Designed miniproteins, single chains. Designs and how they scored, part 106

Each design is a single chain, and the fold is of that chain. pLDDT is the mean over its residues in the fold that is shown.

## One batch from the design tools (miniprotein)

Design m3917
Fold by ESMFold2-Fast:
Structure m3917 (fold): chain A 110 residues (1-110)
Amino acid sequence: MSKEELLREAVRAAEEAIRRVEAGDLEGALEALRKAAELAEKAGDLISARQARAGARALERALAGELPEEEAKRLAMTAAYQAAARAYEALGDEEKAAEYRAKAEAYNAE
């Protein structure tokens, strides 16, 4: 798989995590964020990988009863949008990167 293909798959995984959080599927969102992190790391995008892992950790803590679910959802949404924005930036899609960065900021404001 090329670097560009890995980055596109990482974006799809981060977007899947967003859909799963919105649906209340925290376990599915965790799997999607872990996949996004692995794909971003393979592509050499360590920033996107780190952001996706931060979101995954928040969901792991919520599933273990160590973090309130609503706080974990907010952190996971922020992380997923940040990871997707960074991957879009690495792909040269500045418009999508800016859009997803703005969405991450909206979740981080609470």
Scores: mean pLDDT 88

Design m3918
Fold by ESMFold2-Fast:
Structure m3918 (fold): chain A 65 residues (1-65)
Amino acid sequence: DKDKEFVELQKKLNELIVEKYERGEISLEDARKINELVQKAIKYRSTDPDKAIELLKEAIEILEK
């Protein structure tokens, strides 16, 4: 179920953002890029769920580097 995958990835991303922000480990540039990817993912969620999932995974990868 792609909708469930999207929701689970969004929760994981939000948890990582909070964790990295509390540690001071998120740059303004990375925050902007993540926000752009999240906005695109939300936009594609209903029309291209595979693309939406890929965009959330890209945002997570930025935080995991």
Scores: mean pLDDT 84

Design m3919
Fold by ESMFold2-Fast:
Structure m3919 (fold): chain A 86 residues (1-86)
Amino acid sequence: IKELEEEIKKDPNNAKAWYELGLAYANEGNAEKAIEYYEKAIELDPNFVEAWTNLGSLYDALGDFEKAEEYYKKAVELDPNNKYAL
């Protein structure tokens, strides 16, 4: 996590680094921060399919099925062969 935070400080437009930070927080069980960082990743790169998919998965886990569906639909629109949409 610290290494990813330093990477983002050097290049705050690195969507992949924000996504990786989201993954790290999701693995620690911090869904709130994971969502925040995945949202930053898609803000920088709206075509980041994995970030859309993981946002859907997190909202689904939190019981927000409406938001989960919205994020999954976006992932499918960007990549119809998305493994979570098939």
Scores: mean pLDDT 75

Design m3920
Fold by ESMFold2-Fast:
Structure m3920 (fold): chain A 68 residues (1-68)
Amino acid sequence: DKVESLKEIAKAILEQGEDIKNNEVLLEKLKEVLKSLGVPEEIIEEVIEAIKNSEYEKAAELILEWAK
């Protein structure tokens, strides 16, 4: 289920956001996973920018809002 996968990703961002922010491989993997789940490139870019700004709650909300 794509929605369930997106919820798990949002949870991972909230729990491990600093690790994701500081790991280029994890950031690239996150982009690829979101793209594979059908998330638009514009939203993926907003999620990554929020993570880079340490706005993990905002990044999670962007994913969950699109998943509706």
Scores: mean pLDDT 85

Design m3921
Fold by ESMFold2-Fast:
Structure m3921 (fold): chain A 91 residues (1-91)
Amino acid sequence: SPELAVLLARAAIALAAADFTLKRIERTKASNEEKIRELEEELEYLEEVIEELERYMKENNIKDPKIEKLLEKLREKIEELKERIKELKEE
């Protein structure tokens, strides 16, 4: 479905953006406050796309192991972002 394709594309973009930001903050000289802000923005976006995708799946009674795997990857990325934010706040 076109609607599902858009949601899956958003999820892929969000995952790639979060990966890019995690990698970028390690290479750039910025304050921990700025790094935390960027990671929190990525975290918020990932949470939004997960909610949208899960809602769509539930409302349309879709059970797809590949999409469930993608949701697991997105949740793992959220945990990675939260851990990095915590580390930066300790400094």
Scores: mean pLDDT 88

Design m3922
Fold by ESMFold2-Fast:
Structure m3922 (fold): chain A 84 residues (1-84)
Amino acid sequence: SLLEKAEALLEEIEELFKKLREAVKEGKLEEAEEILEEMKKLLDELKKLLEKDNSPKIKELLLRAEELLGLAEILVAIAKIEYE
């Protein structure tokens, strides 16, 4: 189902966010930026699912994914200031 695909995409984004936090903690900025780009790609895929099925559940999953991406962007931006 489209909902199951959306849930799987969010789970993958959550796992990437954990990896991004570790990369930032270890000062691996290039790795963190690569993970951020992968998260953006998965978010785009989730947005495309919402275009096919405008259900409230998929909207909730998209909002959660957008919140995680926003936090990831902030973490990478702060890390660039600290390590540059």
Scores: mean pLDDT 86

Design m3924
Fold by ESMFold2-Fast:
Structure m3924 (fold): chain A 94 residues (1-94)
Amino acid sequence: MEERRERALELLRRATELARRALELAMEALREEDPERMRRLIEEAERLLREARRLLAEARRLATPEHREALLEAEITIGVAQLAIAVAKLLLSK
């Protein structure tokens, strides 16, 4: 039980960190004027977001009620990063 609890928390922390990095890259892409650099930033952000979602899915299988706040933080951070990436992709297409 303790081992499972610690592993779930570690996965959630890593997922949130990767999602924050993805958001930072997406926000950088929104400020980028070079379409090629913007595309590279978006591609890296999408890669980090995919890994964050994988870790979140794994953490959910191990999560207990004690992880509710950490789960919510990870889910919100992933959602915000996904939205920022979508906006950056829309601007790149113009």
Scores: mean pLDDT 87

Design m3925
Fold by ESMFold2-Fast:
Structure m3925 (fold): chain A 64 residues (1-64)
Amino acid sequence: SLPSDEEILLALFEMELGFIKRSLPPEEQKAAIDELEQRFLEKVSDPEVRERIRALAEEYRASL
């Protein structure tokens, strides 16, 4: 079966988090992660996908 649109959004979220970690200086990464999380949560209604987005954002913030 094909992945859902929201599972595709989750994969894109993970890719964008990786870009932030590779491309932005550490002092800018938290703000970029916060903005990315808000933007993706506005597009996602599935509670499980929303929880995974929040968990990934928190893991990345904890690594700063």
Scores: mean pLDDT 84

Design m3926
Fold by ESMFold2-Fast:
Structure m3926 (fold): chain A 55 residues (1-55)
Amino acid sequence: KEEMEEVGKKAGELSNQGKEEEAQKLVEDFVKKNKLSDDEANELSAIALQYANDK
């Protein structure tokens, strides 16, 4: 779970930098590597969105 929060933060930071494709890839790679459930993948996406503030 802590690793999930770190990945979410990094994805959010990448999105804030305009690197949305890299942010999405980071989340997808983590979900695939760790075989996350749909619920877990949704939680990770929510964390990323929380840190992806508007410019």
Scores: mean pLDDT 75

Design m3927
Fold by ESMFold2-Fast:
Structure m3927 (fold): chain A 64 residues (1-64)
Amino acid sequence: MSEEELQALEDELVARGLAMLKAGHPLDEVIRQIVAEIQARGLPKEEASRLALRVTNRVLEAEA
């Protein structure tokens, strides 16, 4: 996956996470769904872990 594709995926997952929080989903469920979606995409383990961390941090910062 290109850097541009990874950035687009990150932005999409952040937007979806924020939309779920706005709809009343609990934060822990939102984070679990984001992680599950990243795992479902079959990315290399290191890239998947970094993406999950970045998305989670951006969602948490937006809620603070």
Scores: mean pLDDT 80

Design m3928
Fold by ESMFold2-Fast:
Structure m3928 (fold): chain A 96 residues (1-96)
Amino acid sequence: MTPLQLQMEIALSMAVMGLAVLKSVSESEKDKEVLDEAIDRIVREGTRAIAAGDAAALAEAIERTLTEAAERLEDEELKEFALRMAERITATLRSL
């Protein structure tokens, strides 16, 4: 495993775990479905980006998936956390 691949795996794991935590604390079935769809999409697209060794593609996949999920979330606090998580993870990936 290259250092770049390891950093990309860590970034994807942070995004997935963050979404899973938001889902676990959500009381809205609609928000839980939105977060489940976001987890599935980010794992699928993120795994492809990592396989390609493309940190920029991973950052774009994370930013797009979390931003689209945030727009669909009804809970304003979960929305804020999703957007802040996207910003922090993508900043780290874009610094590689």
Scores: mean pLDDT 86

Design m3929
Fold by ESMFold2-Fast:
Structure m3929 (fold): chain A 55 residues (1-55)
Amino acid sequence: MEEFGERVINAALDYGRLLGREEEAQKIAEEAKKLTPEQGIQLVVDGLRRLVAEA
């Protein structure tokens, strides 16, 4: 779970960079690291969904 969570966070950062929204993706990743793995993954998923909808 923890290792998987780190990979999800890294993927979110890379995806945010590709969208030109790296700063927003980084803020999501930083908040996710402060949460439990389950909560962090959910935060990342919700954040990415928002970034895609606005792209």
Scores: mean pLDDT 71

Design m3930
Fold by ESMFold2-Fast:
Structure m3930 (fold): chain A 69 residues (1-69)
Amino acid sequence: AKEEAVKLLEEAIRAAEAGDNAAAIEALTRASSLLPQLDPESAEAAKRAMEAILRGDLEAARRYLEELK
């Protein structure tokens, strides 16, 4: 679950950087569905990464993703 969430968040960041908003939203939706399967600390880091992607702060998103790993 955690490794899959990391992969999906990396996909969302790459899609957002490429301007592919549809692919970014799809990856975020899939990552969000995994949140109940993560421990509370990992879920919080994943939520912060998702929030950063949604506001266009991809540098913050990558930092939260590294914390999730």
Scores: mean pLDDT 81

Design m3931
Fold by ESMFold2-Fast:
Structure m3931 (fold): chain A 77 residues (1-77)
Amino acid sequence: MFTFSDEQKDAIKKTLIDSAGLSQEDADKVVDAIVALGKGDTSPLDALPKGQQNLAKQLYDALKKNPEAFIAAVNAM
């Protein structure tokens, strides 16, 4: 089980909107999928379009390896 802080969720959301061009609503869905992955639940991820599934997996992998550097990079954008 991995838990994301509100700051980490906001950093992911900002990256999705600014870098991937997602709407606020779609960014929220991807963030929910990433949070669920941290809990071992793939159901929200599987409900996303394939492009958003790949993006969510990439962001989840980056966060679990180096959450602080990810937040710092997003805040520097």
Scores: mean pLDDT 74

Design m3932
Fold by ESMFold2-Fast:
Structure m3932 (fold): chain A 111 residues (1-111)
Amino acid sequence: MEEKREEGRKLEEEARKLLEERRADFMAGAMAIGALVGREAGEELRRNIERALEGDAKEAAEALERSYELLRRAAEAGAARNPALGQFLREVAEAVKEIYEKLKKAVELLE
């Protein structure tokens, strides 16, 4: 039990560090979504990233899962209109997915 808790805490710490380091990229992703698919979608991503930064590990994981779905959908919709922004959104989606997977595993180990 203690070993799993230590692993969970390390994964949460790593995920939170990555989230803070990539905050600017994720906010740029929200602006790119706003430009490609509409302002409401961009604002939804921004709010989910803010929720992930401020919430507990479970809330952060849920917010990042939603963020990944928004980014992936926007990248697919935007790729034909602006290939460079579509590629950028795919790269941001993969970064969000990495952090989401770490937080999801951390939540499972800490429960």
Scores: mean pLDDT 82

Design m3933
Fold by ESMFold2-Fast:
Structure m3933 (fold): chain A 73 residues (1-73)
Amino acid sequence: SEEKREIVREIVAVYIDAVGLDLEGLTEQAEKVRQLADEAMKLYDEGNFEEARKKVEEARRLIDEAYRQAGLA
């Protein structure tokens, strides 16, 4: 139960970070992050929590890289 709530909170946080990237003008990176969040949510709906978490981790790496390359991190 708690693990399921945690992964949903993580996916939601990734969507929020994508909004942040859009606000900084990093629209291409925001779209890639949203695609990973969509994939994570699909995997979550399928009950594949391990793969959902991996997609969240990929999204977080892209977010960190996008901010670093833009000089905003």
Scores: mean pLDDT 86

Design m3934
Fold by ESMFold2-Fast:
Structure m3934 (fold): chain A 58 residues (1-58)
Amino acid sequence: MSAKELIEEAKRLLKEGRYEEALQLAEKASVLFYKEKDFDGYKEAMDLVVEAVRGLLE
């Protein structure tokens, strides 16, 4: 699964309230974007990590 596909799937899981799975995919995407030096993608992935963590805490 590509970093872009991981982002799309994480967004879907967040919409479904599946925060733990969304967090795992967003973290994987962030690592892939960081390795590719795609900082825009990395920022998007980290924003999804924050949203997933917020969902787990609320």
Scores: mean pLDDT 85

Design m3935
Fold by ESMFold2-Fast:
Structure m3935 (fold): chain A 57 residues (1-57)
Amino acid sequence: SAAELEEGKRRIIEGAEKLLAEGLISEEQYREAVELAEKGDLERAQRLLVRAHVLSS
């Protein structure tokens, strides 16, 4: 649904902002994740953040 997509986008963007603030992802990874989320590709955005976070931890 539209509401579910909107919630998913917001969660991914908020998560990316927090990871960027903590230095756990790069500015490029943040930008890519936000672009994917805005495009509605929530699965790819989520996988990017998970992969980036795991590699930086």
Scores: mean pLDDT 80

Design m3936
Fold by ESMFold2-Fast:
Structure m3936 (fold): chain A 60 residues (1-60)
Amino acid sequence: SKELELELAILKFRLLALQVEIDLAERYPHLYSEEELERWREEKERVEKEIKKLEEEIKK
């Protein structure tokens, strides 16, 4: 499905953006709380799971 392919592309872009946020927080820890960094890590895990699920659906 074209819709699923587009959704996958959006999720992959979101994953890239989250990784940049995490990298920035690790480089400048005085500008970010531990709570914020944990929230981004949790969101990254959720996005990774959604990508795997969507890739499986596209193969069906």
Scores: mean pLDDT 83

Design m3937
Fold by ESMFold2-Fast:
Structure m3937 (fold): chain A 97 residues (1-97)
Amino acid sequence: SLIEKLKELRDKMLKVIEEGKKEGKSAYQIVNEAARVAIEWAESDPNLNEELKKGINRLLAAMHLGAIAAEAANEDIYLNAKRAMEIQLKKLEKEIE
């Protein structure tokens, strides 16, 4: 199902954030890595729904804004990236269910 595919993406994205935190990666680095993971995930399925693609773009934009804003404010980059991702995934799950 679309919801199961989103949960797979969530797990991959969480791994990017957690590994990035352990490695001391910048907001820019974790967001770019997350975008790469999302693109590879999307490209692995030729039948990916347009709703999913639109939602993933919103998710990536929210993670970018959250992480970069947190870095500029000297706040927790990784926590803000994770929160933004989870909020957008939850919204997308409700929209496509």
Scores: mean pLDDT 80

Design m3938
Fold by ESMFold2-Fast:
Structure m3938 (fold): chain A 73 residues (1-73)
Amino acid sequence: SELERRKRLEEEIEEGVKELAAAVYATVAANILKKKYNLSEEEYEKLREEIFEKLLKEESLEEMEKVAEEILK
């Protein structure tokens, strides 16, 4: 079915956009914190991964942004 194929494509695009957004926000937030707290490369990578996993649990890009801003406080 054409509708089923479109729905699958839309779901894959939404998931891909969500993962990409989470990766970008996590990398930016972790880089800011690395500079602010003079983190090691190992601490930076661990923090980036933790932020990424946390952001992936959010329901929207707007909520991801809010969580990233809260982490930076």
Scores: mean pLDDT 82

Design m3939
Fold by ESMFold2-Fast:
Structure m3939 (fold): chain A 58 residues (1-58)
Amino acid sequence: SAQQRQQLIAQGVQLGQQGDYKGASAQYKKASALSSGQAAQELEQQAKILEAEGALLS
């Protein structure tokens, strides 16, 4: 679970660096679902920001 979470975050970072904000958002949402508490909230917030950027730039 921790390894899966770390892999999802890494993929999200890579997709974001490539400008795939929607793909990055999806990975952060999956990572948030594997997390709890403040960590889950932070990942969910990052996903929402990326989703908004993707919608604005699409």
Scores: mean pLDDT 81

Design m3940
Fold by ESMFold2-Fast:
Structure m3940 (fold): chain A 81 residues (1-81)
Amino acid sequence: SAISEVLEKVREKLKPKIEKAKEQAKNEEELQKLVSKAIDDVYNEYRDELEEAVRRAPPTSQLSFDEEIDLSMALMMLSST
């Protein structure tokens, strides 16, 4: 689905940023701060694309189980702003 494709792009973009954060962080508090920043940056980059994919999605009653899970995750990301 369109939502699944956007979520995959987000994961691919976020993975190297989280990996760098893990290497640079000296403690868990700093790691949490760097990871939070990476999530915020990637989320803002893909927010409009994800929102558009959600808007074009069929009604929840017509979605497959996998599509419902993807939609749920997308809505969580959009509400995290």
Scores: mean pLDDT 76

Design m3941
Fold by ESMFold2-Fast:
Structure m3941 (fold): chain A 90 residues (1-90)
Amino acid sequence: SARDAQARLQAMESSLDMLEEAVKRGNLEGERRAARGLAQLAEIMLKSETDKNYLEQAKEILKRAAEVVTDPEEKKRLEELIAQIEEKMA
């Protein structure tokens, strides 16, 4: 539902804020936790959301996260999720 999509997008934005702060502080554990939280929310969006507007918003959050994240494994996971969202919108 729109309510569920909006709540997940807000949670993704909050996770992005936590990711940016963790990276700024050199907190690798915090970075990994925030990136994994974003990935979990994105996976839920991929399984449950069909509205291209919400998928586009989720993709934009993931792109910002991929630019900031320093852990190569977490970056790869975020980039794979971006590609899956793009495929679903095609």
Scores: mean pLDDT 88

Design m3942
Fold by ESMFold2-Fast:
Structure m3942 (fold): chain A 59 residues (1-59)
Amino acid sequence: MFEEDLAYLRERALQLEDEEVRERILELVDKAAEAFRAGDSRTALEHLVEAGRLLREAE
């Protein structure tokens, strides 16, 4: 579910030692949450996907 995916990405990002990558993922998670609350599911999903991609590359 979307909220669980955001929580997962945030938790994993906080465990990253690369501060720049961590901050970028957290920014994307915040943008995804904002878009989701605004009813913009497309923008929310795009930010979620990008955050997940960055996390995968960092791990």
Scores: mean pLDDT 81

Design m3943
Fold by ESMFold2-Fast:
Structure m3943 (fold): chain A 59 residues (1-59)
Amino acid sequence: TLDKLSPLQQRVLEGLARMELEFGLELPTKEIAGLLGISQATASRALRELKERLEKERA
């Protein structure tokens, strides 16, 4: 999924994934997808992948 995103879209989603992990928030993926010009399904998968990656970065 991340391979289909621009570097800027990836960086934005990575920042949002960090916010969700740090504060235990569930951000509105539909609104995020709209702002980035991607599908909600793509945004959801990317956020999931990024959260898993961030959790494992120091594991």
Scores: mean pLDDT 76

Design m3944
Fold by ESMFold2-Fast:
Structure m3944 (fold): chain A 70 residues (1-70)
Amino acid sequence: NEEAAELAGKAAASAAARGDEELLRLAQTMSIKLSQGGDGREELEKALERARERGDEVAVRLLEKAISLL
């Protein structure tokens, strides 16, 4: 899903701006996997959990939207 991949990419940008290298890595992996037509639900769920733990509300909204498109 191209739209879900784009949202994961935006979540990665939010993580990068906040210095969250772990969330950045997870969101980048998801953006690539989704752009290749892979099932990225597990990685999106892990990224969402990380974003919630870090209080990254921007990444939370983007990742929830990405999951809703799967």
Scores: mean pLDDT 79

Design m3946
Fold by ESMFold2-Fast:
Structure m3946 (fold): chain A 119 residues (1-119)
Amino acid sequence: AVTITVSGGGTVPVGGSVTLTATLSGVDFSKVSISWFRQAPGEKRVGIASILGSTGGVLVAGTAAGRFTASQDASASTAYLHMDNLREEDTAVYYAAASSIDDPSAEPVWGEGTQLTVV
């Protein structure tokens, strides 16, 4: 079974930086896309960044472009979301999901969220 653990949240000052870490087990990184999502208070869950295991291609949402960087280390079974120049609007619960490249009809596997508070 695929499991995802997300860590690195907490309270961070405006203008600060943080790196969220998603640790995956039971998965081949070449066969999954890792996507980062956030849900701000009262808002819908929205995608912010993705990295494709098969190509290493990275997509970052326009609202996060220039401030957020997604990366992965397949040998460590770890994905990272580095967030720089944080704003109060970045306060949200952050999630990571793994989607199968070989079976696009399969439901994504979700990790538990981590709370980030920017003050």
Scores: mean pLDDT 79

Design m3947
Fold by ESMFold2-Fast:
Order: structure tokens, then sequence, then C-alpha cells
Structure m3947 (fold): chain A 59 residues (1-59)
């Protein structure tokens, strides 16, 4: 779920509330249990560094 993604992101990166790398976003999406299709979308469309909001729009 989107909520679980946000919770894990804030737990792992408390000092960077609105910044996440593509690699970190993909790892979190896998941990939360998003589909392979969603993970491929993140790989293709997410920049190397993104805001949390940008990642959530692709989930």
Amino acid sequence: SLEKFVELAREKYPDRPDRITREEAIELAKEVGFSDETIERLKKELPDEATLSEVLELL
C-alpha cells in the first residue's frame, strides 16, 4: 500500500523526508510487495533522485 511505502521511507531516511534515489525507491517497493510491473515502471520513469511525491505518482 502507499501508506506502508511512506512509513518505511520515513523510517529508513528520517533526515531526508522528501528525497529518495531511484534505487532506494525500487528496494522499498519490492519490500512493500508492489508488482513487477510497478517496479519496471519505477526503473523506466523515475529520475536518479526524486521526491517522495514523484515516486507515489508511479506506484
Scores: mean pLDDT 81

Design m3948
Fold by ESMFold2-Fast:
Structure m3948 (fold): chain A 91 residues (1-91)
Amino acid sequence: ATLTVTGTVTDANGAGVAADVTVVVDGQRHDATSDANGNYSVTVTGLTEGAEVSVGVYAKGADGATGSASATVTVRDGLVVTLNVTLTPAA
C-alpha cells in the first residue's frame, strides 16, 4: 500500500517557510524539503494495508528553528496524512 504525508511548515508567526523536513514512517526515514510557502509532500510505498504505523515529521529552518508533529494511522492504499509543523525559535 501507498501512503502520502503532506502538510505545511510555518514559523511562529504563521508564515510558510522553506525548511529541511524528515518524515519517518514505520521507522523508515524519508528526507524532503518544504517550499517557500511551507508546503511539503512525501510518498511512502511498500506498506501493509491494515497495519497501524507511526508517522513522525521533523522540520528545521535555516535559522535553526525546529518543530515536529506525529500521528498513528491505519494504512490504507492511497491514504493522505496531513501533518502541519510550527517551528519554534531557539530564543
Scores: mean pLDDT 83

Design m3949
Fold by ESMFold2-Fast:
Formats: structure tokens, C-alpha cells, sequence
Structure m3949 (fold): chain A 100 residues (1-100)
């Protein structure tokens, strides 16, 4: 399973925490990466995770850092997962979500 931490490029506190958490996972022998985005971390993270899961044929765990909050949304994206944005809402198919 691959792990990605997604935060906005203009959110240095979330990026610093994401880098620390990614290093801890890497010390445990897990694949973990920090992704900097210009848009919404949850939407961008889910889109990227679906691409990575399809390419790697393995699940991707997304930790999205919500700007202006102390909240992290964690979502497990399977290789068959599909999602789309409709009326400002994310609609997910074949996806498991974990809220932290």
C-alpha cells in the first residue's frame, strides 16, 4: 500500500507535519510521499490517488490536510475507485473513507 500526504503549497504548517509523518512511515519501510497542491487537498489528493492506484494496481492511502483547520481527512483509494465532483460535492465509487 502506498501512502500520500497532500497539502497546499501555501500551507507551510501542514507541509511540515506531512513531511514529518511521511519520514516516520518511510522509517517503517512503507512507501510515503508528500504532494504539494495549488487547489483543494482532498479533491486533488483523491484524483492523484486514483491515478496512482490504477497505475500501481495497489491501494493508496491519502491523508489530506484541510487548510485553515487542524483536520486531516484520510481516504483509502482502491485501484477500481472512481469519483467525480458534482454540485460542489465529491461523489465516490468503490472507495473507503476514514475521518480523523
Amino acid sequence: MKIIFVARKDDPESLALARELAEEYRKQGKEAEVIEVDGDPLTEGMRLAAELARAGKEPVLVHAFLPGTNAIVSILVEPGARFEERDGKIVAHDLRSLIV
Scores: mean pLDDT 74

Design m3950
Fold by ESMFold2-Fast:
Structure m3950 (fold): chain A 81 residues (1-81)
Amino acid sequence: AQEDLEKGKSYFEKGEYDKAAAYYRIAILKDPNNAEAYFNLGKVAEKKGLKETAIRWYEKALEIDPNFEEAKQALEKLKKE
């Protein structure tokens, strides 16, 4: 799970968003309670201009970890616009 999460982050930093998403999904398949993987899928959705999809992923991250500050901030930013 952690290895797949790190590979996803590496692809995200390179702008390879579809590859990043694929690794984040693998991380979720191995650990469905990985809030960070859902948060990172939300970031991918934002980069692809998929606002509603990003909101859903951030909401899933917060369902798993209600104290996930970065996910709360991301939702507030998206809901403001």
Scores: mean pLDDT 85

Design m3951
Fold by ESMFold2-Fast:
Structure m3951 (fold): chain A 64 residues (1-64)
Amino acid sequence: SKREEAEKYYEEGLEYEKQGKLEEAIEKYEEAARLYEELGDERALEADINAGVLQLKLAVEKVT
């Protein structure tokens, strides 16, 4: 189901983040957010926030 897929992507995002693979983590959080948004699930916002925080971290690290 879409909900199971969203949960899987969110969990993969957490695992990649734990490994320091931030670009991979962002991709997984963005996929989870998209699926949660289609479901009307509030977890879409949490996934978007997680992806956004990591995007800002990478942007700062690459330009500084």
Scores: mean pLDDT 84

Design m3952
Fold by ESMFold2-Fast:
Structure m3952 (fold): chain A 55 residues (1-55)
Amino acid sequence: SALAAEIAALRAEIAAKVAAYRATFGRPLSEATTAAERAAVREIFALGDRLNALP
């Protein structure tokens, strides 16, 4: 279904952003302290909010 495809796409995007975060900063999202780290974490959480808002 279109909904299933949208969920899969958002999950893939979140996974890719988390992998990119780890590759860039070398530490877990929970340890975000710099402005760049916090901006990246906000982007990841915004995607999670979009996923959670789906029916």
Scores: mean pLDDT 85

